# Designed miniproteins, single chains, continued (4): the designs that were tried, part 69

Each design is a single chain, and the fold is of that chain. pLDDT is the mean over its residues in the fold that is shown.

## One batch from the design tools (miniprotein)

Design m14530
Fold by ESMFold2-Fast:
Structure m14530 (fold): chain A 60 residues (1-60)
Amino acid sequence: KVEELEKQADKAIAEGNYEEAAKLYREISDVLEKEGGDPRKAAVYYAVAGILEAASVAPQ
Protein backbone atom coordinates (compact mmCIF):
# COMPACT_ATOMS: atom_id res chain seq x y z
CA LYS A 1 0.00 0.00 0.00
CA VAL A 2 2.75 2.47 0.97
CA GLU A 3 4.65 1.81 -2.30
CA GLU A 4 1.52 2.61 -4.34
CA LEU A 5 1.00 5.88 -2.44
CA GLU A 6 4.69 6.78 -2.90
CA LYS A 7 4.37 6.33 -6.67
CA GLN A 8 1.27 8.53 -6.75
CA ALA A 9 3.02 11.20 -4.65
CA ASP A 10 6.11 11.17 -6.90
CA LYS A 11 3.90 11.58 -9.98
CA ALA A 12 2.01 14.46 -8.36
CA ILE A 13 5.29 16.24 -7.56
CA ALA A 14 6.55 15.71 -11.13
CA GLU A 15 3.31 17.24 -12.44
CA GLY A 16 3.53 20.20 -10.03
CA ASN A 17 0.51 19.04 -8.01
CA TYR A 18 2.04 19.79 -4.61
CA GLU A 19 -1.33 19.90 -2.83
CA GLU A 20 -2.12 16.35 -3.96
CA ALA A 21 1.42 15.23 -3.10
CA ALA A 22 0.99 16.64 0.43
CA LYS A 23 -2.27 14.71 0.90
CA LEU A 24 -0.62 11.50 -0.32
CA TYR A 25 2.34 11.92 2.05
CA ARG A 26 -0.07 12.38 4.96
CA GLU A 27 -1.81 9.16 3.92
CA ILE A 28 1.55 7.35 3.80
CA SER A 29 2.33 8.57 7.32
CA ASP A 30 -1.09 7.39 8.56
CA VAL A 31 -0.70 3.96 6.93
CA LEU A 32 2.78 3.50 8.43
CA GLU A 33 1.46 4.37 11.90
CA LYS A 34 -1.58 2.08 11.52
CA GLU A 35 0.47 -0.88 10.23
CA GLY A 36 3.09 -0.50 13.01
CA GLY A 37 5.75 0.47 10.52
CA ASP A 38 8.85 2.62 10.98
CA PRO A 39 7.83 5.64 13.12
CA ARG A 40 10.84 7.64 11.88
CA LYS A 41 9.75 7.18 8.29
CA ALA A 42 6.18 8.16 9.21
CA ALA A 43 7.49 11.35 10.88
CA VAL A 44 9.58 12.23 7.81
CA TYR A 45 6.62 11.83 5.45
CA TYR A 46 4.45 13.98 7.73
CA ALA A 47 7.12 16.73 7.80
CA VAL A 48 7.55 16.65 4.00
CA ALA A 49 3.76 16.90 3.59
CA GLY A 50 3.85 20.16 5.54
CA ILE A 51 6.59 21.54 3.28
CA LEU A 52 4.68 20.52 0.14
CA GLU A 53 1.46 22.09 1.44
CA ALA A 54 3.33 25.39 1.96
CA ALA A 55 4.70 25.14 -1.61
CA SER A 56 1.18 24.62 -3.00
CA VAL A 57 -0.17 27.98 -1.69
CA ALA A 58 0.33 29.90 -4.96
CA PRO A 59 0.22 27.90 -8.25
CA GLN A 60 1.01 31.21 -10.07
Scores: mean pLDDT 76

Design m14532
Fold by ESMFold2-Fast:
Structure m14532 (fold): chain A 80 residues (1-80)
Amino acid sequence: AEEAIKLAEEAIELAKEGKAEEAARLAIEAAKLVLKHAETLEIIKKAISAALIAIGALFDRNPEDALVAAEKALEAAKEL
């Protein structure tokens, strides 16, 4: 749980630095950890949403979308 929060927070900082690919990669890893430990459909849906946005940000090299994905992954991780 705390590891997913830490990865999402690191992704937020990288996205703020404009490092879209690195931020998106960490947001995907945070979302994967949330999915591994998620016990409710609501948390699963939030983690999948974060992962899909992060994948889009990775392909588009968009740091703003990477930031959105990282913030959504952080919200889902806090609900674990």
Scores: mean pLDDT 82

Design m14533
Fold by ESMFold2-Fast:
Structure m14533 (fold): chain A 62 residues (1-62)
Amino acid sequence: MAAEKEEAIRRARENAKWMAEHAPKSKQYDLAKTTAAVTLMPVFSAEEAKRLGEEIAKEVLA
């Protein structure tokens, strides 16, 4: 369980980072957080995935 969640978070960061590098500046945050949340949804609740996705997007865009 813990290892699966750690893997999902790692993949979410990778996907969000890709959006931060390739998306238009006006959409980087929205695309990064949405992509991260979608990556997390199989192992996290929808609410938790959305919250973590926002945190990851802020982290990779900092």
Scores: mean pLDDT 79

Design m14534
Fold by ESMFold2-Fast:
Parts: sequence; structure tokens; C-alpha cells
Structure m14534 (fold): chain A 60 residues (1-60)
Amino acid sequence: DELDKLVDIISEKIKKGEVIDKKTLEEAFKLQGKELGVSEEEVEEHMKALIEKNKWKVKE
């Protein structure tokens, strides 16, 4: 599942300090989603749910 791969990539970026706030998180989702063939619309629809589900702690 491409969304599962996207979550893994974003989780790694957060752990490495590459994603530190909401803006960088959204940019990383769009960039990595595009690389995995996930549409911008699908990324936007799932981004909020994935943030809540994974309890990622990032600054606003």
C-alpha cells in the first residue's frame, strides 16, 4: 500500500529531525506522495487522518 510506504518515509523524516513543523510535514507528504504515485488530492484527504492516527508530534 503506497500510503503505508508514505507513512514509513514521513515517520523516518520526523525521527531524523527533517520534519519539524506542520509546514515541513505537509511539504514532505506532497513531495513523497508524488514520488510514490499518490495524488495530491488523496494526500490532502488522508494527511489529517494519518497525523491523528500516528500521533506525530510536530510544531505548528
Scores: mean pLDDT 73

Design m14535
Fold by ESMFold2-Fast:
Structure m14535 (fold): chain A 56 residues (1-56)
Amino acid sequence: MKRLLAANALARKLAENGEISEEDLREIAEKYGVPLAEVRELARRLAAAGLGRVVE
């Protein structure tokens, strides 16, 4: 459930901005109570699917 909310937030940011930063990943992790490692993995999967890129 929380992981799905985080994934949706990541997808929205990537669709809107084309990229997502480490700060964005931390904010989503804290907001939805999902471990940062899981949020990073979700972001990498979305980037691999062509939805945008992760910038560090």
Scores: mean pLDDT 79

Design m14536
Fold by ESMFold2-Fast:
Structure m14536 (fold): chain A 100 residues (1-100)
Amino acid sequence: MSKEEKIAEVFEKAADRLRELAGQSKSPVARKALETAAEGFRDAAKRIKEGKDIHVVTTAAMMLALAAIVESEMAGDFETAKRLREIYLETLKEIDEILK
């Protein structure tokens, strides 16, 4: 499996986790931010498979995840923000391992 295919799989798995977390959130603001981040991660997987620049696509997707953390914290959904930070850090670690 290519590095591109492995990174796309990481984003697809992370998108599924974000969507599941959105379904568990009690904050409508946090849910919408998580849904947007999940869509961004699915788009990132697609764009990487289409041969777009890994670093540009990864940066854009991770910025959406950071925005979702901030929106969750501002909405007072600290549990969702904590879980999202875990997904964010795990996703970065998996991508870093593939790119080494």
Scores: mean pLDDT 87

Design m14537
Fold by ESMFold2-Fast:
Structure m14537 (fold): chain A 98 residues (1-98)
Amino acid sequence: SEEDIEEGLNLLRITGLALRFSDAIVAGDKEKAKKYLEELKKLMEQTDPQVAATGLGVAAVLARIAGHEDIASYLQKAADAFEAGNREEAFKILEEAI
């Protein structure tokens, strides 16, 4: 359905924003990391929780492959918290990565 297509696009957008967030952290650009986190939070609040958690999980796998294990760990913990319905904890975990 059109709704399923939009959720699929949101998964890709969440993955992309989470990777941009990760890149900003690696670069030491805390202001850019905070900007991407705010965009990510807004998109995740508008997305099905399981789809949003999957997007973060994909980003975690990609960050780990890129050699960023610490950031990957934060992304995965946030994905787990979000999937469990604890959105505030997920956002706090992502903020702690900055």
Scores: mean pLDDT 88

Design m14538
Fold by ESMFold2-Fast:
Structure m14538 (fold): chain A 108 residues (1-108)
Amino acid sequence: DIQATLSGPSSAKVGETVTLTARASGGDIASVAWFLQKPDGSVRLLIAGGGQRAPGADDRFSGSISGNTATLTINSVKPEDSGVYRALVTDSAGNAAWSSGTTLTVEK
């Protein structure tokens, strides 16, 4: 079974670059979807597939996949980027796994 673990900082200052990393066990990542759950409970898709930015996502967000690792990079982080991040990773056989959530708080 594929499993995903997510790592990254719990806080960042406005203007910093933040990198979140999802690692898959049990296989290489064929596709990834990155989600931000806002404090109000709303969920936004940021990145999908091979690392393409989702419609309506800010161009400060970028994604990449390399082997069993998927990364989300947030350039020039803003207070509105605060919330719970999750990755859904899929292998080439069609197995999928959700990562645990990681909370990012953006400070002045």
Scores: mean pLDDT 86

Design m14539
Fold by ESMFold2-Fast:
Structure m14539 (fold): chain A 80 residues (1-80)
Amino acid sequence: SEMDRLLERLEELLRELEEALRNNASPKEIVLLMAELGALELALLVKRSDFTPEQQRRADELLERAEELLKRAEAAIASK
């Protein structure tokens, strides 16, 4: 797993962004986490054809969570 490592990193970034939002982190910190998440999302999309069907389902679930979390982060920044 190289693909498993990418999925683990995505889960880690999602957790970090959720924690930053919960702890009322600065807009700068939130934006940096959003940028890292976006870059990893792009990397996963480029490597999608290398995934097993199980990894593709996992990636899809995590990317759906990422989309929802990014919308929350965007709203949080806009409200500050």
Scores: mean pLDDT 83

Design m14540
Fold by ESMFold2-Fast:
Structure m14540 (fold): chain A 57 residues (1-57)
Amino acid sequence: MGKQKGQQLRDAADYNARHGLASPEQVKLLLEASRAYEAGDMEKGDALEQQAWDTPQ
C-alpha cells in the first residue's frame, strides 16, 4: 500500500512542478509524504500530504 501511494504522490509532485501548478514548498511536502509512505509511516505520510494540499500555490 505505502509504495503505491508514495509513487502516486511523487508523480503528482513532478507533474505539478513541471506545469507550474504547485509552489516549491508544496512540491517539497508532497515528496516528503511520498518518502514517508514508502517507508510505511502512514501517519507521517498523511500529515505531510495534508500540509502539502493546505499550502498555497
Scores: mean pLDDT 77

Design m14541
Fold by ESMFold2-Fast:
Structure m14541 (fold): chain A 58 residues (1-58)
Amino acid sequence: GDKEYEELFRFFDKDGDGVITEEELRSKGVRDFSALDTDGDGTIDWEEFKAQLDRQTS
């Protein structure tokens, strides 16, 4: 559900700016950034994050 995704997103969004960077993911121990950043723009917004988690958990 969206609530669980929002909590996880805010956990990775260290600066609280509404996007997750590769550096923030690596600081939390996530090493496979490319699996989450489908657009390859170097950031993950809320919509991209939701979509990737839904794909990984389904």
Scores: mean pLDDT 67

Design m14542
Fold by ESMFold2-Fast:
Structure m14542 (fold): chain A 81 residues (1-81)
Amino acid sequence: SMEDLERVIELLEQGKYEEALKVMKKIADKYDPSKAKSPWEVEKGRPYQLAYDYVKKALEGDEEARKKAIEILRNILESRK
């Protein structure tokens, strides 16, 4: 949900990477390519999986990955307006 995406952004901004990763994994798991019924659903899910990978890298100490994860998630939220 949009609320879950906003929560991941807040957790990343607070430096709570372990909590952010747990929430992001639940979101990304819904958009797993193996669960997609069409190529369009694979493409729709790609930003969520990319955000998950960046959150994981942020937890490993990558500051650029933190910024990229927030950017991707904000772009998803903006695209739904």
Scores: mean pLDDT 82

Design m14543
Fold by ESMFold2-Fast:
Order: C-alpha cells, then structure tokens, then sequence
Structure m14543 (fold): chain A 66 residues (1-66)
C-alpha cells in the first residue's frame, strides 16, 4: 500500500487532496490549518498518482512512500 504526504496546503487544497484520497479508497488525515498537511494511506499506484497531482495542483509539496 502506498502513502502520499502533501504539505504546504491551504484549507481548500487540503480538502481537495483529502477527498481525492478518500475517492481512491485511501484514508486521509488533515493536520494544521495554513499551511495544512494531508497524509493519505492505503493507496494503489493510480490513486497515489492522482493524490500527488491534486496536491501539486493545489500548490502543495507531495511525497510518495511505500
């Protein structure tokens, strides 16, 4: 299972990343306000790519692990 961590998000971006992660079958945790961090766990490769792309499009810094 793959984890994606996205840092440096605003509230709107954090919501978008979390909803994308949940939609891809992951578990999303939001921490902080602005900047916010979202950790999405339990993704496959396609889900991880989509979460990363959403995070980067929202101005965040995305990392993939696992």
Amino acid sequence: MITVTVEGLRAEGATAVALTGIGEGGKATISGDEPATVVVEGLDEEGARRVKATGEASGGQARISG
Scores: mean pLDDT 85

Design m14544
Fold by ESMFold2-Fast:
Parts: sequence; C-alpha cells; structure tokens
Structure m14544 (fold): chain A 97 residues (1-97)
Amino acid sequence: MKEELAEKARELVRKAGRLLMQGKYDEAIKFAEEAIKLAEGADPRVLGEAYLVLGSAYYVKGDKEKAREYFQKAARYYEEAGDTLNAESARLFAESV
C-alpha cells in the first residue's frame, strides 16, 4: 500500500518537473500538490522534489512568499531523506527569493 502510493507520487513529481520545464506552471503545481497528498508521511525524498517544483513554479509566477515557503519545505524533506546536496540547494533558493 505505502509503496504503491510512493511510486504513484514519484511518477506525479516526474510529470510536474517536466511540465515546469515546458512553462506549464499551473499544471506543474497541480501534479506536485497531488504528489504531496499521496507521499505525505511516506517518502521524504518525493516530498522534497514536489515542494521544489512548487517553489520554482511560484517563483516564476511572481509569488515570492510562497516560493520561499516551499523551498524551505523542500530543504527540510531532503534533510529527512539524507539528501544533503538537494537540501543545501533548496536552502540557497529559499534565501535568494
């Protein structure tokens, strides 16, 4: 059960990242939010990735407050996942907005 939800969340995050690269920010936000719902309490790496997509999308849309909040959440979840490199990158993004 938990593994199936984590795999689906990972797929949604991957789609959200691709939509972000295509400039489809509202669609990227939608898929990232869905991934967060499925991954909540399960996989901190997937949560970190999803919040990174949200931070990036809101930054491009001009919502710097939401971007900062989501980059801070991404850093926290990457830390929980033991992903020091992505956690540091997310903190730097939060400090830069």
Scores: mean pLDDT 85

Design m14545
Fold by ESMFold2-Fast:
Structure m14545 (fold): chain A 100 residues (1-100)
Amino acid sequence: MLPSAKQLAEAAETEGLEALEEAIELARKLKDEELAKKLEEYKKLLEEKKGKSELELAIILVEFQIDVLEWALKQGLVPESIQETIEQLKKLKEELLKKK
């Protein structure tokens, strides 16, 4: 049920950057400068994808999603049920890290 490294890398190339831009804009509107800076760092890592492996891109995307969802949960923007999604993403990250 967990997405493959290939699927995550493809999402990072097409969907990850767009989602990051939206998350950065939202963080800035909510005046969370710390999160905005962290998300800009993730965007830079994804844009500098040349020379990165499919696995490395997948790890970057998963870390970005965890950070955004944890922040959204803290802000009350998403229901508590998202905690299960965060835990699943953390397990996926651990599996991806074991493959490097």
Scores: mean pLDDT 68

Design m14546
Fold by ESMFold2-Fast:
Structure m14546 (fold): chain A 92 residues (1-92)
Amino acid sequence: MIEKEVEEALKEIEELNEKAVEAAREGRLEEARKYLVEAAKKASELVDKLEELGAPQEFIQKVVSRSIGMLLRAIGEVEDIRLERRRKEEEE
């Protein structure tokens, strides 16, 4: 079912976003960036797949909005961690 496939793909995107945040917290900022890029790539591929399957435009828009929201939250959290780590390094 298309809905189940979308939920599984969104789960994979969220897992990559979580790995990005965890990597950032551990100081592995290069790995965090790679996970964010991979999450964005999977989101793009999901949209392309929905278009190929002939999903309604409003459904595609809802999936895009949800995936963008997830990515923006993860990017924001990684950036906040990066800035906090830089601030601590400057105070040493």
Scores: mean pLDDT 82

Design m14547
Fold by ESMFold2-Fast:
Structure m14547 (fold): chain A 64 residues (1-64)
Amino acid sequence: SRAEELFRRLSEAVDKQRPGRTADDELEEVFEAMREAIEKIIEANNSKEAKEKLEKEMEELEKK
């Protein structure tokens, strides 16, 4: 799955540092890509239900 591939890339980024680049910078890029891919997977599989749930949560926060 895409999530498994992203976790592997994250692990490899930790183990294999590039010269002149910090591991934190590389991990942040991989983490951001992982987050976006997970959001797209959720949207594709449960688009209507996921969006409705998020909208309700945001509306409740605004009405505080």
Scores: mean pLDDT 62

Design m14548
Fold by ESMFold2-Fast:
Structure m14548 (fold): chain A 96 residues (1-96)
Amino acid sequence: SPLREGLRRLIQRFVNRLREALPDLPGSVLSRIAQILAEQVAKVLAGEISLEEGKRLAIEEIEKLAKENGLSEEEIETILKLVEEFFEEVERLLAE
């Protein structure tokens, strides 16, 4: 599926950007963030939730995960900025 391939590329781009921005971020946290994004986008594609709701739920879960793993406020802000950019790219992809 071209849409499925596009989403896979967007997730890979997000992972690469996050690794460059926060090189000391634990791989387990990075993988969990990617899973959260993939899960919420899958629910949007299934028509279970809106893109806006999927973004909100992803941000809430990622912020909780980051706090539970002892990340600084600056690290959390960096992650959330990249999550915002990811959902902007998803919105553009879905508008095609």
Scores: mean pLDDT 89

Design m14549
Fold by ESMFold2-Fast:
Structure m14549 (fold): chain A 55 residues (1-55)
Amino acid sequence: GDEIIQRAKELLKRRGGAPLSDEEIEELAKEMGVSVSTARIAVEIARQELEREKE
């Protein structure tokens, strides 16, 4: 959902655009109560949105 994508965007912004580690993705999944695969998809969507914003 939108909430997990927004949370992933916040994490990516705090990292200064550095990729999230597998551990950070697992933490996001646990925080949001979703599977690791769902969290990875949300991080990829968030990354693509941030790249569009840098356009």
Scores: mean pLDDT 78

Design m14550
Fold by ESMFold2-Fast:
Structure m14550 (fold): chain A 95 residues (1-95)
Amino acid sequence: MERLKELMKRAEELIDRAQELANRMEALLLAGEPIPEELRREAEELRRELEEVKKELLELSKTASKEEQRKIAILLATLTTTISELDFLLALSDA
């Protein structure tokens, strides 16, 4: 499926961006510094994009081959963890 390849690439790009953003937010929080509004908005937008790709991958998994389903499952696990990390950091920034 060409669509699977496109979604996997987009998911990997979004995960990489989320990891970089999470690292920046974590460093600020550990230093006792406020999270800039721009960074917080980036995290909120990226979280929405990650959820969108996750939903598309879940739908695609219904018609995927066994091999593709395995690849999708691993990627979904990573996406779920990444979203949870951003949610946690955003919740900390509200305090």
Scores: mean pLDDT 84

Design m14551
Fold by ESMFold2-Fast:
Structure m14551 (fold): chain A 55 residues (1-55)
Amino acid sequence: DAAEVAALARELGRTAGLSEEQQDALAAGAAAGAEAEGADVVRARLETALRGAGG
């Protein structure tokens, strides 16, 4: 759901070294994207990005 997508986006921002304000903005954008495109699609993209950023 949008809350899980927002949490994942915040985790991606944290891993990428973004500020808390940037992490919150990313989470809000991801939640809006989930509403528009579907939570599954946005979540899959964020999970892929998080794996790439964390490796």
Scores: mean pLDDT 77

Design m14552
Fold by ESMFold2-Fast:
Structure m14552 (fold): chain A 70 residues (1-70)
Amino acid sequence: SLEEIERYVRELGEKAGLSPEAIDFALAWVRALVKATGITDPEELRRLAEQAVEFAKALEDFLKERGIPM
């Protein structure tokens, strides 16, 4: 379910050391993509969750290098 995938995003983000704001960004991104695409396959949703966490981390690192807080 989407709820299970959102929980997976939170768990991955916390383990990766993401800020709460970066985790919220990853969650918003997954929610938006699921709504836009209608993806329901558990394996595709798991992959989206993993990619969302990677993107959130890259964004946080990019902003941190420029002195911009998330």
Scores: mean pLDDT 83

Design m14553
Fold by ESMFold2-Fast:
Order: C-alpha cells, then sequence, then structure tokens
Structure m14553 (fold): chain A 90 residues (1-90)
C-alpha cells in the first residue's frame, strides 16, 4: 500500500538520523565542531522530513501504522535535540 511505502521511507530516514547522530558525536569527540554543527543541520533537515512523512502516514495509514510513524518521529526528534544540545555544549 501507499502507507507501507511511506512507512518504509520513514524507517529509512530514522536509520539515517541515527547514523548522522553517531557521526556528529564522533566529530565532537575529535574536536571538529564545524563538521559536528554541519551534521546537526543535516539531522534537523531529516527530522523535518520525518515529521512531514508521518503526517502523510496519519492521513492514509491504519491506526497501527500511524502509531508506528508517531513513535519513530518522536524518537527522531529526541535524538536530534540531544545531539544539538551535545554539539552546542562542546
Amino acid sequence: SEAERLLAELQKLFEEVKKLADEAISYVNAGDLEKARKTVEEIEKKVDEAVSLAQRIREVGTPEQALEADTLVALAVMIGALVRSAVDSA
């Protein structure tokens, strides 16, 4: 279904957010704050894309698919905020 395709896209975005979070923290640990900040900006862009995609899933998906999408977005937003805080505190 369209909702299954959109949910797969959201799952991929979530995996990309996790990978970028690891990269941002790696840059902080290396003292490369310029690359860390750029990586946070990429995370924030992907989080915005995830929020938009979850909204579409709520409109076309089942209640179960909408709940999964909302959970993935909540986790992505939390990861983005925590990484932003870590980079800004470095």
Scores: mean pLDDT 90

Design m14554
Fold by ESMFold2-Fast:
Structure m14554 (fold): chain A 59 residues (1-59)
Amino acid sequence: TVAAAAQLISRETGLSPEVAREIAELAAAGDDEAARELLLKAGMSERQATDAVRLAREL
């Protein structure tokens, strides 16, 4: 679910719940590129961003 993905992203990245929810919504919509770009802009490494999007899609 989007809520579960947002909670996971917030926990793994330290991002605010609001930003984590935006990323989770993008991943749920299948827009993995936009989700990764938002994570990278928030200061995550490429590997961290890729891993976070992958985990979010598994939920």
Scores: mean pLDDT 78

Design m14555
Fold by ESMFold2-Fast:
Structure m14555 (fold): chain A 93 residues (1-93)
Amino acid sequence: MKEELEKKREEAEKNIKDEIMKLLAELDKAVENGELDEEMKEKLKKELLEEFEKNQNLTEEQREALREALELLPKEKEELLKEIKKKLEEKEK
């Protein structure tokens, strides 16, 4: 029983990672085909990530696996985060 529970956790973790990777690959392909620009791709990636991170059903290990998958993203994500922080500082109330 306990071993079955652990296997289900590992399977769920792998499925979440695979699903995220598929979505990221689809976004990359859309940019290559000219269907989506780089800014739109980054915004969609951010929205997807926020939605997954907000999901209370994710375990600590699943969140860590998600972060590792995101570390494969190009430096463009760092620029996007930098721009967002800059805008938030300008909107400081």
Scores: mean pLDDT 58

Design m14556
Fold by ESMFold2-Fast:
Order: sequence, then structure tokens, then C-alpha cells
Structure m14556 (fold): chain A 59 residues (1-59)
Amino acid sequence: GEKYAKRAENAAKAAAMLGDEKGAAEAQRWADLSREYAKKGDEEKAKEYMEKASEAAGG
């Protein structure tokens, strides 16, 4: 779960660096959920929310 949460957080940071404030904010919400499920040991949910963060960040 940890690597998925980090990837989600990195996607949000990348969107923010590119000036996509809306995409960055949405990606950060998914990144927060990915981190929460990673802490619970739910690898599948952590990955799912990481993918949503990447999509929100323009992936």
C-alpha cells in the first residue's frame, strides 16, 4: 500500500507544479484516501485510489 499512496501523492504534487489547481486538489483527495487504505493494509483500495489520483492529475 505504501508505494501506491506515495505514487498518488506524487501525482497530486506534479499537477500542482504544472499549475493545475483543480486537478491537484482532486488528485490530493484521492491520494489521502490511498494513504488511509494503505495504513489499513488494503492494498487493492490503496491502488484503486492511486489510479484515481493519477487520472485527476491528467493521467
Scores: mean pLDDT 83

Design m14557
Fold by ESMFold2-Fast:
Structure m14557 (fold): chain A 61 residues (1-61)
Amino acid sequence: SEEEEKLKKKLEFYKKILDNLRTQLDAAVAAGAPQAYIDHLQAQIDRVEKIIKEIEEKLKK
């Protein structure tokens, strides 16, 4: 369905964002970035993971 196609595109988009954020977090930790910046990246990762989980649950229906 059109709604399922939209959800799949949304899932792909957020998975791409998650991969980019994880790469940024790994680089920040390796570089000894300020804790506030590391915490900010972790908060963004947590937010995106929740969105992905919600989309995946909708697709399982």
Scores: mean pLDDT 88

Design m14558
Fold by ESMFold2-Fast:
Structure m14558 (fold): chain A 103 residues (1-103)
Amino acid sequence: NPKEEVIKLIDEIAEKYNMPDSVKEALLKRVENLSPEEQKRLAEELKNLLLAEKGDEEALEKLAKIVAERDPELTVEQAKDLIRVLLEENGLVSAVGYLFSES
């Protein structure tokens, strides 16, 4: 169930990275309005974001490709740089927010 997978990932991130309750509620509400295909893509993005935060360069590449596919203004390399900056300067919760804003 892609919806349940996304909700589980949001719950894990919220607990581990101290996500504000207001942000978590907004993200969960947005998930309810996504198609099953969009929920599956978002689950893949969130999984790769968690691995990329731990230094997995292959996961960062996979995430950047998904982001670049849905944002025609970004190349894969630009998406990688944006994700790195978000993780390094603003943290994982801000990077999650970015992924949802582009959905």
Scores: mean pLDDT 84

Design m14559
Fold by ESMFold2-Fast:
Structure m14559 (fold): chain A 70 residues (1-70)
Amino acid sequence: MELTTDQLGEAGALAGSMGLSAEQTNRVVSLLMRDPEVSPKEVAEATGISQKKASELVKALEERGLLTKK
């Protein structure tokens, strides 16, 4: 799955709206640029957020078509 610049911007805005810091948001966007099949565990490990919050973010990204399930 290839993300457009607009989709990457939407993913970053979504992460920020969920209370992630700018640094955490940049980590999420970097993961999506390298691997659009990002799991909640990978998001939690990269950003330091809880597994629950990572799962909520991943679900929101999937519902918007911004992420492919592994």
Scores: mean pLDDT 75

Design m14560
Fold by ESMFold2-Fast:
Structure m14560 (fold): chain A 68 residues (1-68)
Amino acid sequence: MKRVLVKLPYSASVKELEEIVKKHGGRIESVIPTEDGKLVYVDVPDPAALKPAVEKLGGEIVGEGEPL
C-alpha cells in the first residue's frame, strides 16, 4: 500500500472519505485537525484512483508520503 496525505475542508465528512478509501481497498491511518480543515493520512493500493472522489468532497491529494 502507498501512504498519501489528503487535505479536506472541515465541512467535508471524514466518514465519506473512509467509505471511498475502503471501496478502493485502503484504510484511514490518522486524522489531524487544522485551522482550515483536516489532514488525513490514507493507506491505499492506488492513490490515483482516489483523486476524483477526493476532489468531489472539496479536498485534494497533496502527495504520496511526506509532502512537506
Scores: mean pLDDT 76

Design m14561
Fold by ESMFold2-Fast:
Structure m14561 (fold): chain A 68 residues (1-68)
Amino acid sequence: MAEAGRLLAEALRALSAGDYETALRHAEEAIKLDPRNVEAWGAAARAYEALGDRERAAEYRKKAQELS
């Protein structure tokens, strides 16, 4: 879905810019639109890791792994 893809692209751009809160918000919205989007779960995990939420990062990383 183009909308989920756009949100994922925005999340990845925000990660590159160091805007981890924006990256997380966009990644989680992408997951809501397409819960099987492995890359969106991975982006959210990276955002959580950067924000210091290691438990959430591990949970989202595991979900991405289960879906791949």
Scores: mean pLDDT 84

Design m14562
Fold by ESMFold2-Fast:
Structure m14562 (fold): chain A 63 residues (1-63)
Amino acid sequence: SLKEEIDELRKKAVELYNQGKVEEAQKAIDLVNEARKALDSGDEEKARTLIEQAKKVIEEAQK
């Protein structure tokens, strides 16, 4: 589900904080929080877009 995907991305963003990648972690957390707000408002398309942006930030940080 989108909620489970958001929760998983939040965990990965916290791991980035623990690795010292503070700027990337903060950006990913902000995107995850926006995705959750979009999902809570019923805007699933916006939530999916924000989830994809968060994934990209996390993937780029892991390179």
Scores: mean pLDDT 84

Design m14563
Fold by ESMFold2-Fast:
Structure m14563 (fold): chain A 69 residues (1-69)
Amino acid sequence: MLTPEQVAEILAHALRTGRLTEEQRAAIAADLGVESLSEAQAVVAAASRLVELLGMDGFVALAGEVHAD
């Protein structure tokens, strides 16, 4: 299972770039026990997973940091 830090790094990358690498998408798919996910599905899954791990306040704080100009 992915650690909270690994999920946070994957989601932070997606929030910064709007994209996931194939390796990051595969890591999220493996964490969920599914064979594959599209980039959009992986982003949604990572966001949901991070909310479960950090709570909504933690998720919002991370998103704010990543999107700070």
Scores: mean pLDDT 68

Design m14564
Fold by ESMFold2-Fast:
Structure m14564 (fold): chain A 99 residues (1-99)
Amino acid sequence: ATREAFEKTILDFLKQVIENFDDELTVELIAGAAYLSLAVFRVTGGDEETAEIGERLIDAVLSKDVDKLREVLKEMERRGFSPEVIEAVKKLIELYEKK
């Protein structure tokens, strides 16, 4: 699996969570699908450090832990994730802080 394919999967996950953030059950289902995509990424030879960032992001979303989301954001920025992914994480942090 490529980093570009991984980032597309993460971006799709983030967009779905943003669209459904008030629907807890839908967010849990979206997270379940993201965990399955992450497992496929690992099994197909994906980089474990990148996979761990994805897992921490999904965990932070499910726990609604804004501090963990901020930690994941910093790590994604440090590792040169796409601006679109970075902006989606920032948007999700803003949504959880306003709740």
Scores: mean pLDDT 83

Design m14565
Fold by ESMFold2-Fast:
Structure m14565 (fold): chain A 63 residues (1-63)
Amino acid sequence: MKLSDEEIERAVLILAASVIKVTAERQGNKEASELAQKAIDAFNEGKIDEARKYLEKALEVMK
């Protein structure tokens, strides 16, 4: 199986967003959890720029 660099990057970012979502849920940060889920959904749809924006917002809310 031959994966493109873009497919590998997307998989890594989905994993990172999933970790952020789980961490936010455990901390009771519903807003960050919802933003992380939107990032995962956008990555699955191939909307990489939109997904990155949601991921950035989730990290900002986790401060």
Scores: mean pLDDT 78

Design m14566
Fold by ESMFold2-Fast:
Structure m14566 (fold): chain A 67 residues (1-67)
Amino acid sequence: MEEKLKEAEEMAKKGEPGAITRAVQLAVNAAFEGDVELAKRYLEIAEKAGAPQEAIDTVKRAIDEAA
């Protein structure tokens, strides 16, 4: 799980295609697995990478349901 977090951060730093989508998907998956803390970390990566508000709202809802 930590390895995927590092990959998401590196993709965002490099401006790789799909970095935002990857971070959002990983955040939602972490929330559904019950890992709220990890989901919040992926959300921060997505926000810093410039994720659209709709994607941010989707992740926040998943986190709220998991908490």
Scores: mean pLDDT 78

